# Ledger of designs, part 106: designed miniproteins, single chains, continued (4)

Each design is a single chain, and the fold is of that chain. pLDDT is the mean over its residues in the fold that is shown.

## One batch from the design tools (miniprotein)

Design m15910
Fold by ESMFold2-Fast:
Structure m15910 (fold): chain A 69 residues (1-69)
Amino acid sequence: SAAEVVALREEIAGLLLQLSPEQLAQVAAHLGRLLGREVAPTLPAILAALGELSEAQLRELLAFIRSLL
């Protein structure tokens, strides 16, 4: 649902603030694999990429980020 997508993006955005630059690079690489393109290892680029993800991809990304923490 749209509400679930918004909630997932907000949770992911909050977790991204806890990540080191090295962990952000891992997230960017993972997003690149999901989207089939390169994603810059910066917060603005990663946040922009979240808008391209489906609900299922957002859930998968959340699980990946949680594995880094």
Scores: mean pLDDT 87

Design m15911
Fold by ESMFold2-Fast:
Structure m15911 (fold): chain A 55 residues (1-55)
Amino acid sequence: APTAEEIREAIANSPVPIPEEVRARIEALLDEDPTGGRNKYEALLLWGEVQEAAR
């Protein structure tokens, strides 16, 4: 599974537009507990849904 830093890099380097609300939530989740697993998993789900919606 990617680290919180890898998730941030993927988002920053992605051309996919992210809704501001979703981006803020992902950043909050990764800031609160980057290693806790639950927040990282939820951030990954949100990011994955954004990418799938763009396809």
Scores: mean pLDDT 72

Design m15912
Fold by ESMFold2-Fast:
Formats: C-alpha cells, structure tokens, sequence
Structure m15912 (fold): chain A 61 residues (1-61)
C-alpha cells in the first residue's frame, strides 16, 4: 500500500520545509503540498484512502 502525506500550508516556504523533513523520514511516501482548507484536505485524504493509499494529513501555519 502506497503512503501519501498531505501538507497543508498557507506559507509555501514552510510547506516546502515540512515536506523536505517528511521525505527524509518517509522516503517511500509521496508528499503533496497544498493550500486547501482543513475540510478540503480531509475530503482529499478520504478519496485517496478509497483508492488504496495510506494517507497522513498535516497542517503547518
């Protein structure tokens, strides 16, 4: 099962920094940076889980 990590950030620099740390910790995971709302990110995570992905959703300010 493929792992996907969704990083929600209003600041693209903070999002990229968080994504780089996550890629080092989970090298086999696909890391996606997004500016979606918390609700939209949860809906996306649910859809990806239905497709067979293991999804972690994180927010950074």
Amino acid sequence: MKKVILVRSNDPKKGEEAAEKLKKKYPDAEVIITNLSTEEAKKLALELRKQGYDVIALGVS
Scores: mean pLDDT 78

Design m15913
Fold by ESMFold2-Fast:
Structure m15913 (fold): chain A 61 residues (1-61)
Amino acid sequence: MEELKKEIEELLKKAAELVNSGQTDLARQILDLINQAKKALESGDYEKAKTLIEEAKRLLE
């Protein structure tokens, strides 16, 4: 799913910005969710990947 890959890239960039702004704990949580989502995509579990991406997005709101 191309959209999920794009969302992961955007979240990765956002996490880098959070580190630069001193929000390291939040950035770490987002990176952990991104890594889990990447694993889910590699195993073909798109539903799990989507859920993890949505969870990371909610942390940014």
Scores: mean pLDDT 81

Design m15914
Fold by ESMFold2-Fast:
Structure m15914 (fold): chain A 72 residues (1-72)
Amino acid sequence: MVEEAIKEAEKLKKEGEELFKEGKYEEALEKYKKAKELLELVLRVAPPEMVPEIEKKLKEIEEKIKEVEEKL
């Protein structure tokens, strides 16, 4: 279910944020990459009304991945 997948991606994002705050950049990157994969998967099957929300969350994750990569 698309909504459940978005919720899981948000959970992964929060876990990654906690790891990033602790300076555990490699572990944070793994969490963000999992969230990105999940969001990309559901974007392919999501109804049109949910696409903007998923795209917004995907961009947020991509920005966090860049931040982590800059620290590594």
Scores: mean pLDDT 84

Design m15915
Fold by ESMFold2-Fast:
Structure m15915 (fold): chain A 60 residues (1-60)
Amino acid sequence: SDAERAFKALDKDGDGKLSLEELRFAFAGTPLTDEQIEALTPDGYMDFDGFLAAVAAANA
């Protein structure tokens, strides 16, 4: 899927986690807000399930 490909491209260290900085950069120019990204990253990083939710919110 497009989301899986995007996640792998952003996950530079291959640990299955994306930093808040990477997420803000990836979703720059989308309607997804910093507040929504923070709500999906309670531990300060995003896993693949959280990334799917963020992509759905950004492309709704």
Scores: mean pLDDT 75

Design m15916
Fold by ESMFold2-Fast:
Structure m15916 (fold): chain A 77 residues (1-77)
Amino acid sequence: SMEEARKRIEELAEKALEALKNGDFYQATQLLVEMLRLGREAGPELYRFAQALVKAIEAYLNGDEEKAEKYRKEARS
């Protein structure tokens, strides 16, 4: 269901954020890629949600703290 897909995406996002806290950027990226794929299958709203989280990670890895924070807030909404 759409609700189950959303919860799964949120779980993957939580795991990705935990990986970031541990300095495991590779693991975080892999989790976000899996989440993006799940979002793509679940529909356009959840796909957009997953894309926002991927962009937040990309910005963080590039050292763009302002852009990472922006996308992180959008993803949490």
Scores: mean pLDDT 76

Design m15917
Fold by ESMFold2-Fast:
Structure m15917 (fold): chain A 71 residues (1-71)
Amino acid sequence: NAEKKAKSIIFRAMGELAEALHAGDEERADRVFEEAKKQINSLDASPELKEKALKELEDGYARLRQWFADA
């Protein structure tokens, strides 16, 4: 199930992104984000599913960056 795989990639990436941002490691955060994008793009899935997953990842990362900037 490609949707479940995409969800698992996002879930893991969000945790790693939060840890990197909490540590102030912007370079690690960028690497985690790019790796997650590559994993989503490599899924055997419809373009629509990939677009939805990428948007969720991008929106989540933006929210995390904003939260850590404001904290």
Scores: mean pLDDT 85

Design m15918
Fold by ESMFold2-Fast:
Structure m15918 (fold): chain A 94 residues (1-94)
Amino acid sequence: SLDEALRASALSLEEAEEVGRLLASPNVAVVAAAALMMALNALAGDKEAVAAAVRAAIEAGADAETLELAAKIAEKAGDEETAEEARAAAEERR
């Protein structure tokens, strides 16, 4: 069930930072898996985990396209401030 998937995907802040760093991976499959993990935490309403992952992705040098996706995920979590941070970083990296 979706509820079971959300519980299984719950991240600590340290785990969320690690997921954020994976968004800077040169491997597209790794980036996709990390983005899915963030999306599940956004659906669970965990704004702190999503914000930690977005900031770690920015610091790790994730590309503009990936940061635009991260911004959309942060908006889905209801965190407009973190979404704006991700978009600003994405614009600068174009």
Scores: mean pLDDT 84

Design m15919
Fold by ESMFold2-Fast:
Structure m15919 (fold): chain A 65 residues (1-65)
Amino acid sequence: MELDVELLLGMALMAKWTHGLKDVEVKDGKVYITLSKENYEETKKMAEKIKEAAKKLGVEVVIKK
């Protein structure tokens, strides 16, 4: 759903600002999160939290390395 994807993008951008996610992209109703090599453990935790929240809203999150 468009509105839910936008809310998740906002959450992911906030996480990028806070935890240094390398990139966030929204494509075809899916959210793609690229993890930072330098902060892998922290960014992985945040990406997993976003993925769990997205699952409750019916939105797919793909985590990239």
Scores: mean pLDDT 69

Design m15920
Fold by ESMFold2-Fast:
Structure m15920 (fold): chain A 97 residues (1-97)
Amino acid sequence: SPVEEAERVIEEARAYLEKHGDTLTIEQAIEFVKEFAERLLEALKDHPEYAAEVQRLADSAIEQLKASTNKDRIIEILKAFLDAVRILLGKVRRDEA
């Protein structure tokens, strides 16, 4: 299922942040957002209606990271991004039901 694959991507991203979040640079955090968005778009490739929203969420997170000068804010931005994606996935799941 595309939703199950997207859920797996979100859980892997969360686990990565729990293990490595404290060591991420802004550049690494931007790369993380880009790679996560690409994986999520691949999982949801048969749902192009969500592609624009995934890209918007990723672009917003990247813009916030570029504006950040505080390492603690990197983790907050990434967690907010994952929470927003989780909410979007909940909508995808409802639309499949």
Scores: mean pLDDT 80

Design m15921
Fold by ESMFold2-Fast:
Structure m15921 (fold): chain A 95 residues (1-95)
Amino acid sequence: GKEEEAEKLLEEAERLLEEAERLLKEAEELLKEGKKEEAKELAEEAKRLAEEALRLGKEALSLEPKNKELVLRIIAGLLRAIGLIEDAELLLKKI
């Protein structure tokens, strides 16, 4: 049903957010080492993954799930995605 669809979308979004966080952290470390081109590539990929996670999270919320815990997890995922997009954009401005 809609709850199961929302949960699957959230699980995919959470997977993308974990990968985006990993790539952004690696990009920050590369930038500190002066590897600007490599840092840029990873930060751009992290932003792309976080934007896709934001899209999936919005889709999950649009299904109007009734489970309160699921709704709170979706909201947390949306906030996490927004934060990662902003962090990636800030890092890209330093390159």
Scores: mean pLDDT 90

Design m15922
Fold by ESMFold2-Fast:
Structure m15922 (fold): chain A 87 residues (1-87)
Amino acid sequence: DVAALFREAGEAAAAGDEERARELGRPAFAAARAALTPEQLAALRAELRALAAELEAKYGPNPTPEQAAEAAREVGALLADFVARAL
């Protein structure tokens, strides 16, 4: 379940567990890349860029650890939602 892997990766990143986030994120991205079309991958990149701009506007360039954790969860949720809609 690729969407579940992205959600768990976001939670791990929010907890500061970068190793766990990569352990979950790598197979999730590999599976998404194999399953999504080039057009869907371009759309995902556009949504991620829009979210990054929104998060920078919301939290600024120096987020607190709590704000960084919220940002990590929002990224994981976007990836999970996109995959659930696309697959």
Scores: mean pLDDT 84

Design m15923
Fold by ESMFold2-Fast:
Structure m15923 (fold): chain A 66 residues (1-66)
Amino acid sequence: SMADEEALRKVEEAARNAVKLGLISEEEAKELVEKTREMLKEGVPPEEALRIVGKELKRLVIKSLS
C-alpha cells in the first residue's frame, strides 16, 4: 500500500541522515530498513512499524552519544 511505502521511505531517510551525522553505522541503518520491510510484509500496521523502529533508532543514537 502507499502507506507502507511511505513508512519505509521515512525509515530509509531517517537512517540515511543518522549515518551522515555519524550517529549509526551503515550496517545498523540497513538492519533498521530490513526490520521495517519484514514487519510490513508480516502485516504490522505502518504507524506501529514506524513507532517500533523509531524507538530502536533513538536507542542506537543515544548509545553513540554516550
Scores: mean pLDDT 87

Design m15924
Fold by ESMFold2-Fast:
Structure m15924 (fold): chain A 80 residues (1-80)
Amino acid sequence: SAEELIEKGEELYEAGDYVEAGRLYIKAGELYAKEGNNEKAIEAYEKAIDAYAEARRQGIDPDESTANIGLAEGKIAELK
C-alpha cells in the first residue's frame, strides 16, 4: 500500500539511504494520485524532494537526485 511505502521510506531515510527513500516516496505519491488522494500524493512527493535534496547535499547521485526533484515538483504542480 502507499502507507507501507511511506513507512519503509521513513525507515530508509533514518538509515541514511536517501535515494531509495526518495524512490519509495515517489511510488507512494503515484499510488495516492491514482486513488484521487491529491493531498497525500503531494505530501509523498514533498517527502521525495526532501530525500533527494539530502542525497544531493551529500554528493550521492547528484544528477539523478536533481532529475527526481524536478520530476516530483512537476507531479506536485499537476495536482495543484
Scores: mean pLDDT 87

Design m15925
Fold by ESMFold2-Fast:
Structure m15925 (fold): chain A 70 residues (1-70)
Amino acid sequence: AEERALALHREAARAFAAGDLERARALLEEALALRPEDALALVGLAEVLRAQGKEEEAERLLEEARELAA
């Protein structure tokens, strides 16, 4: 499960670099479904949401990630 989540992070990073924001979002949401307390996936998803103009949603995820990393 953890190894699968890491593979999803790598795929999401490639999708984001290619400008495929919908694919990057879907892959990070799948990673969070496997590991709900994955602070890196929350940060990655927040970056995708910011790129999509969803600033308020991104801010909430960054707050959640900070709480998990504290």
Scores: mean pLDDT 81

Design m15926
Fold by ESMFold2-Fast:
Structure m15926 (fold): chain A 118 residues (1-118)
Amino acid sequence: MVTLTESGGGTFAEGSSVTLTSKISGVKLSDSLVSWWQQKPGEPLQLVASISPSGKKYYDDRVKGRVTISVDEAKNTATLNMTNLKKEDTATYYTMVSAVVDGRFVLAFGQGVQVTVV
């Protein structure tokens, strides 16, 4: 079973920084597409950043220059670092992983972590 556990949420001051971490089990991150998604009240789920198995990164234009995605394959963790926080960054953040495990396509989301910017 694939599991993702996010941490690092809470209440943060506007202009500060946050590091969100996802602990992932059941897949190797070297073989996985890992992405961070934002869910705002009343809005659709939106892609923030992704990293491919080859290390290719994508950042949404709304956050480009303020966020960094990284993976630690030894710890099997994915990290989203967000700088210069804005009130519009207030949302629940989810990690998603997609991979092929034992010949089967796997897609999993974490439980989400709340970030509130005041």
Scores: mean pLDDT 86

Design m15927
Fold by ESMFold2-Fast:
Structure m15927 (fold): chain A 76 residues (1-76)
Amino acid sequence: SLKEQKEAAEKVGEKVMENLDDPEIAELAKELSEALENNDKEKALEYARKLGELLVKKGLISEEEFKKALEYLESQ
């Protein structure tokens, strides 16, 4: 459901904020923020995917949570 996708996106955002002391996560979060500020939806989605993939690789979120979060962002 859209609610579950939104909750997944919020959880992913919380994990990003909790892990900004990780330089790789901080750099991708910065790139995503800059793309959003510039209203560059294509770059924002690209950096959101890279950030989500990194969070999965580091065991901070599941692949299913990443998929739901990405579906939410694409629906906006």
Scores: mean pLDDT 83

Design m15928
Fold by ESMFold2-Fast:
Formats: sequence, C-alpha cells, structure tokens
Structure m15928 (fold): chain A 57 residues (1-57)
Amino acid sequence: SRAEEELKKKIEEEIEEALKLMVVGILKAEKRSEEEIEEVRAMEMEEILEKIREELK
C-alpha cells in the first residue's frame, strides 16, 4: 500500500541519517577537519557505508 511504502521510505531516511551521525561522531573523535565532517553530511547512503567500513578497519 501507499502508506506502507511511505513508512518504509521514512525508515530508510532515518537509517541514513543515523549512519551519517555515526560517521560524523567517528570523524570528530579522530579530530578530522570541519570541512570533512560537512562533506560526510552531504553524502549518499552508499558513500556513508563505504566510509564506515574504512574507518572501522
């Protein structure tokens, strides 16, 4: 249904924002530049996931 699709999209958007916040938190802990942090905030889901993988290794 349309309502179910809208809910799924909202959940996906919330997950994406949560992942961004996690990566930003890691970058802040590593004392990365404010410019790099702002770049992460503008990233798409796939780029965010790749960044998380790199930082966790």
Scores: mean pLDDT 73

Design m15929
Fold by ESMFold2-Fast:
Structure m15929 (fold): chain A 71 residues (1-71)
Amino acid sequence: MKREKARELTEKAREAFRRGDLDTAKKYAEEAIKLDPNNAEAWEILAKVYAAMGDDEKAKEYRKKALELNK
């Protein structure tokens, strides 16, 4: 199921981000979002990755998306 695989990818993205592997975290979070665009956690990880990379505009955009999905 797409949602189940998105959850797996989201967990991999979270682990990569915790290790400081921003490129890997970004790839897994983007794949998770492609499979389940309603996965708020994946959007939050992507926002944190872009913030860590210095892209504040994308970080704000993706964080807003995550907040909208937490309803």
Scores: mean pLDDT 83

Design m15930
Fold by ESMFold2-Fast:
Order: structure tokens, then sequence, then C-alpha cells
Structure m15930 (fold): chain A 59 residues (1-59)
């Protein structure tokens, strides 16, 4: 199962990723491609990753 993480970079995002990965969930962080502090959602990166998801994966 994969989860796409749509959080600004920071301690909360790091903690959320750690918790999800500790449960065996693969986390994909679309904010890795953004400039720090921008509110802009990188829709193209999200769409690029959707074909890799299977039934039951979380976006």
Amino acid sequence: MKVILEMPPGPAAVKAKEILESKGIEVVDIRDTGEPGTPDFNEEKLLEKIPELKDGDVV
C-alpha cells in the first residue's frame, strides 16, 4: 500500500512519514519537488505517480 503525503516540509511531515513507514506503508512525498515554503501543490508529480498505485492504495 502506498500513501502520497501532501504536507509542508517540517517536523509534522517527518513524524507522519515515520509512523506510516513503521506500519509497512510506503510513503511518497510530493513536496520533495517544491521550493521550501511554497503552498503550491505539484499536481504533475501526483499524476505521474498514480499509474504505479494498485487497488487499495491511498492518495
Scores: mean pLDDT 56

Design m15931
Fold by ESMFold2-Fast:
Structure m15931 (fold): chain A 82 residues (1-82)
Amino acid sequence: SLLEEAKELIEKAIELLEKGDVDEAIELLRKAIELLKKVKSKTAYLIALRIEEAIELLEKGDVDLAIKILKKSIEELDKMIE
């Protein structure tokens, strides 16, 4: 499903961020945002906006805060996936 694919991309992005591969992580997060916007769900769209905020934090060097937002996004996606 699009939600499961988006979750996998976010999980991979967190792994890349923990290794210092910020640019590659941002690319995966942008793909996750595109998938979430295709779900046609207000909740998925709001999660996409939070991921966009995480990207802005990464561009400012606030990696730890971005990872916290991304982990919360995974928790929200898990509530949507049964």
Scores: mean pLDDT 87

Design m15932
Fold by ESMFold2-Fast:
Order: sequence, then structure tokens, then C-alpha cells
Structure m15932 (fold): chain A 61 residues (1-61)
Amino acid sequence: SEKEKVKEELRKVLEAMTGREIKNLSGKELIDLHVELAKKELNLSEELVEELRKRLEELYE
């Protein structure tokens, strides 16, 4: 499905950014990792971090 394609592409982005293989992470762990990387690399405001988390939670349901 389209959701599965997006999840796989995001996982590849995480692996490229962290330099490690992402295995056996729960949806919550993947969301937390995405949010922490976005905060670190993009200096997002708390409001944008909350919006990002919400959208990722919708994706991983």
C-alpha cells in the first residue's frame, strides 16, 4: 500500500542519516527517532515537532 511505501522510504532515510541498519524498532521507536533527528538537524520549534509527531503517529497506526 502507499502507507507501506512511505514507511519504507522513511526507514531508508533514517538508516542513511544515522549510518546504521534499522531493525526490530516499534512504530513508537521509529517516530521518536524521526522526531529527534528532525529536532537536531532542522532546529524545529516545539509546535512543529508536535505536528510532525502527530503526522508520523497517523502513518504508523
Scores: mean pLDDT 78

Design m15933
Fold by ESMFold2-Fast:
Structure m15933 (fold): chain A 70 residues (1-70)
Amino acid sequence: MSEELRKKVEEAKRRVEEAVKQGDIGALLGAISDLGKIAFEARKAGDDELYKQAWELAVEGARAYAELRA
């Protein structure tokens, strides 16, 4: 099972939340990039739920990035 990928999603989620709280645009972009890679690996493994979770977290991060940049 994709337990390793699930842990990576959990860690990336915390990184997004921390970067948003701190206003750290560089850390936020890094977390979004990592979530994209995790989503790709989840899709390759056939784990549609992890793919959806990683994608939704990346979208949330992208919205936060747009707000911080504005």
Scores: mean pLDDT 82

Design m15934
Fold by ESMFold2-Fast:
Structure m15934 (fold): chain A 59 residues (1-59)
Amino acid sequence: VRERLQELFDQLVEALRAGDEEKARELTEEMVRLAEEAGLDPEGVRESAERARRQVEAE
């Protein structure tokens, strides 16, 4: 599960850099779903996505 979350996170960063907001939203929702199903913290996943967005905006 963690490997899949990392893969989705990498795709999220690429989508954010490309300006594909629709794709970024879909990826964030998929990551949250996987976290909930695996008993991980979905809030932590949302926070990670928010940090990635801020980092890309700062570039």
Scores: mean pLDDT 78

Design m15935
Fold by ESMFold2-Fast:
Structure m15935 (fold): chain A 73 residues (1-73)
Amino acid sequence: MAEEAYRKGLEAYKKGNYDEAIKYFEETVKIDPDSLLAVKAYARLADIYFKRGELEKAQEYLDKAVELTKKLL
């Protein structure tokens, strides 16, 4: 379930376990790609990659979050 995957991602994120958080946020998007949960998951993925200094991936996920938000307006 997308909500369950997102929740597990947040738990991992709060613990600083970014690899586990990435896994669950990617799973959230796979389960429910056209949703506000997917927007939130993309934003979290962007934040994690930015913190890790992976700026290209951070920008890619930020762009996905913005584009999906426009689609859901």
Scores: mean pLDDT 84

Design m15936
Fold by ESMFold2-Fast:
Structure m15936 (fold): chain A 100 residues (1-100)
Amino acid sequence: SSLSELRSQTIQLADQAQSLGDMDGYYYSQTVADYIDQGIQYIQQNDTQGVREVATVIDGHRNIFIGRSNDPSNSPQVQQIYQQMAGISDDVYDVINSQI
């Protein structure tokens, strides 16, 4: 998938998290969407260091999403959103890493 497509999927999951009352999921997903935008800009500028920094941040958020997907205090629907966000973060990392 393209970074623009992955960004659109990220915004959809942010909206779903908000609809379920999980504001943390909304916030983290919006933050990932913002970093995807930064990654696109760094790729367009051929800023390899900027691209690597975005990849590191996305990997950090992936670990947050994995942790929250396994949190039993979250509903199964919220856990599923975090699982999907972890998958998107993996795809973003793979696309960004392919540009380095």
Scores: mean pLDDT 89

Design m15937
Fold by ESMFold2-Fast:
Order: structure tokens, then sequence, then C-alpha cells
Structure m15937 (fold): chain A 81 residues (1-81)
């Protein structure tokens, strides 16, 4: 499976968990994705931003939209290679 395919598969599950308000499942999936991509610092950055959005009272939909945008950015970087 390509890195882009990994991001799409994990991304769907992450976004679904975040929309459902299941932040703990989303964080686990983000950490797993970071390991699969060999980019643990990327996973940590994403989790930190989700924690910041939660602290600001962002809705599940707003947090999910952030996660989707973040993952799309990573896909674009990989597709440019």
Amino acid sequence: MSDVEKIREYGKKIVEALRAGDIETAKKLIEELGKELNRPNLAKAMITMIDDLEAQGASPEQIANFAESFLRHIIRELEEE
C-alpha cells in the first residue's frame, strides 16, 4: 500500500471518529498512521492541534474538518514526489 493509500484509509477512520466525538480512537489512529508513514512527529503535531481545538470548544465537525484538511495537505506533498 502506498503512503497516499495509507493516509486515505486511516484518514476516513480518523475523520469518522472525530465527527462522532471519539477523540481517543482518532488519536490512536493518528499515532498508528504516523508509525506506518515513519513520521511520528507529524502524528504528534496533528494530535496537538486537535487538543488545542478541543480546548477552544471546537465542535466535532470543526475538528474533523481540520483533520481532513491536514491529511489532504500531506497527500499533496507526497503526490509532488
Scores: mean pLDDT 82

Design m15938
Fold by ESMFold2-Fast:
Structure m15938 (fold): chain A 71 residues (1-71)
Amino acid sequence: SMMAEAAALFQQAREEIEKDWIERVGEEVLKKMKSLPFEYLREAMERAVESGTEAAEVLAKEQKEIEDRLK
């Protein structure tokens, strides 16, 4: 179904971003991000699936801002 395809794209995009974040910031920060409510990341990822590549850039910026607040 279309919903399942959208969910798969969301998951793939999130996994790629998470791999990049682990390499840049380390696993400890990413673990803290995962322990918090992910409403920001979930909404941004949904918008990235709808809007395409440019929305993914906004998502990356938002993830960086959340990471900085956790420190």
Scores: mean pLDDT 58

Design m15939
Fold by ESMFold2-Fast:
Structure m15939 (fold): chain A 60 residues (1-60)
Amino acid sequence: SLKEKAKEFIEKAREAIRRGDIQQAVDYLNEAIYLAEKVGDPELLQKAVEVAREIERARA
């Protein structure tokens, strides 16, 4: 399902952050946001916002 794909991309983004691959994390996050918006799931959108903040912390 699209919801499961969005969750998978959120997890891949977090894995990329752990690897220090910020560009890959951003790419996965963008896919997750696209899918979450298409599904209209506010919980998934909130998780995507949290990942975006994790990326900003990793840049600092």
Scores: mean pLDDT 86

Design m15940
Fold by ESMFold2-Fast:
Structure m15940 (fold): chain A 102 residues (1-102)
Amino acid sequence: MSNVEGGRAGGEGIRAARAGDEEKAAEGARRAGEAGIAGAGAGAGGAGGAGVEAGNAGMEEGARAGAEAAARAGAAGNEAGRLGALAASGTPAGRAGAEAGA
């Protein structure tokens, strides 16, 4: 996903948090679903129920962890991006780097 939403150095953090949240939610659901099937005896009748409950738990934990990690990485990346953007110079993040370098 290479869409710049909100742009600028600040927007990078928002984008990262959103991407992490969606990815973690989907990942948690898939993983929990597979785990539920395996735990229910390789797809026995409990698969659906186990997958739903495990999926909900996985999504909550995954989405929360993903959002926190993405927001944290976005904030850290914003500062690191200032130095890196100076070398890249040309992206919206490059504006923050140019100001830091000026």
Scores: mean pLDDT 45

Design m15941
Fold by ESMFold2-Fast:
Structure m15941 (fold): chain A 114 residues (1-114)
Amino acid sequence: MAELIREVVASMKGVLLLVVTGVSDEEEDALAREVGAVVIDLSPLDEAERERAKAAIEEGAAEGESFVVFARGTPEELARAVEELRRRAPEAIARAREAGHLGTARAMERALAR
């Protein structure tokens, strides 16, 4: 499992990744639209699998030059994660442009302008 997660995340070059637990599919869609991020929900996994998945996501994100924020599904932690993503977004946009992912960079810019 972890190796497959790493490979999938590594294939997503220059994106903002928001890794959450305890959110609904509707909340994931809303977060993805609001922050211009790829949302990954680890709620279906047990605690040991979540820790392995988090490590694989961090490794894949480093390989793909993406940015990762981890948050538990409480409103307070989700708000913190959104603020952290917005704070890091200028660097992520610059990296996406440098990597040639112009569509991803523009999507992030549009999401943050709202």
Scores: mean pLDDT 71

Design m15942
Fold by ESMFold2-Fast:
Structure m15942 (fold): chain A 74 residues (1-74)
Amino acid sequence: ARERAEELLRRAHALVDEAERALEEGNYEEAIKLAEEAERLAREAARLDPSLRDLADETAERARRVKEEAEKKK
């Protein structure tokens, strides 16, 4: 259902914000875990409602960048 996909996307967005904060604080392992969860939720949202694909892809891309930066710095 669209409502479920929108909820997953909102959660993914919040997790990206938390991952970015963890990255800035030097909590690289936490940043990676949060970013991975955000990417999974964004992918599930796009699967449930393809009309959200662009927003989900943007959220997943931001999560991936946080993960890559955290892995590079640890």
Scores: mean pLDDT 84

Design m15944
Fold by ESMFold2-Fast:
Structure m15944 (fold): chain A 69 residues (1-69)
Amino acid sequence: SKRTLLLAILHELKRAKEQNVPFSDRQLESIKQALLEGGASEEEAEEVVRLLREGRYDEAIALLEELLG
């Protein structure tokens, strides 16, 4: 389901924050595609990826939690 996919992404972001490991460009592209498949808009997916690229994990997590409802 779309919700299951978004939850999987959320868990990956929380793990990345805990491990303090930056995402590669390939990983960010994969996350963007997974967000779109999960029902995020292009604008929402691009904003999450932008926050992750900037190391703003808490803000990316909060935005994804808002998308989940």
Scores: mean pLDDT 87

Design m15946
Fold by ESMFold2-Fast:
Structure m15946 (fold): chain A 89 residues (1-89)
Amino acid sequence: MRVSFSEETRRLNEALRRGMEVARLLEDAVRRGLPEEEVKERLLELGVEEERAEELVRRMREIVENAPSEVYIEAEIVFLGLRYAVELL
C-alpha cells in the first residue's frame, strides 16, 4: 500500500518517457511547420488531456515567436517535455 523506492523509480521513468515523447512531437512539429490544430490532435493521440494539449501548443508558439535562435527553441521544447513529466508525478 505504501509507495516503495522501486515503485517511485518506475513512475519517474514512465513520466520522463511520456515527457520525452511530447518534447519529440513538439520539436518535429516546429521543424516541419505543422499547423497548431494538427499538433493538438497528435498530442491527444499520445494521451495528453485536451486542456494540457492546448497549453503545450500555446507555449510552443510563444517559444517560436520569441526565440533568439534555433538552439533556444530546441532547449525550451525539451524543458516543456520535462515540465509535463513532472506534472504526471
Scores: mean pLDDT 82

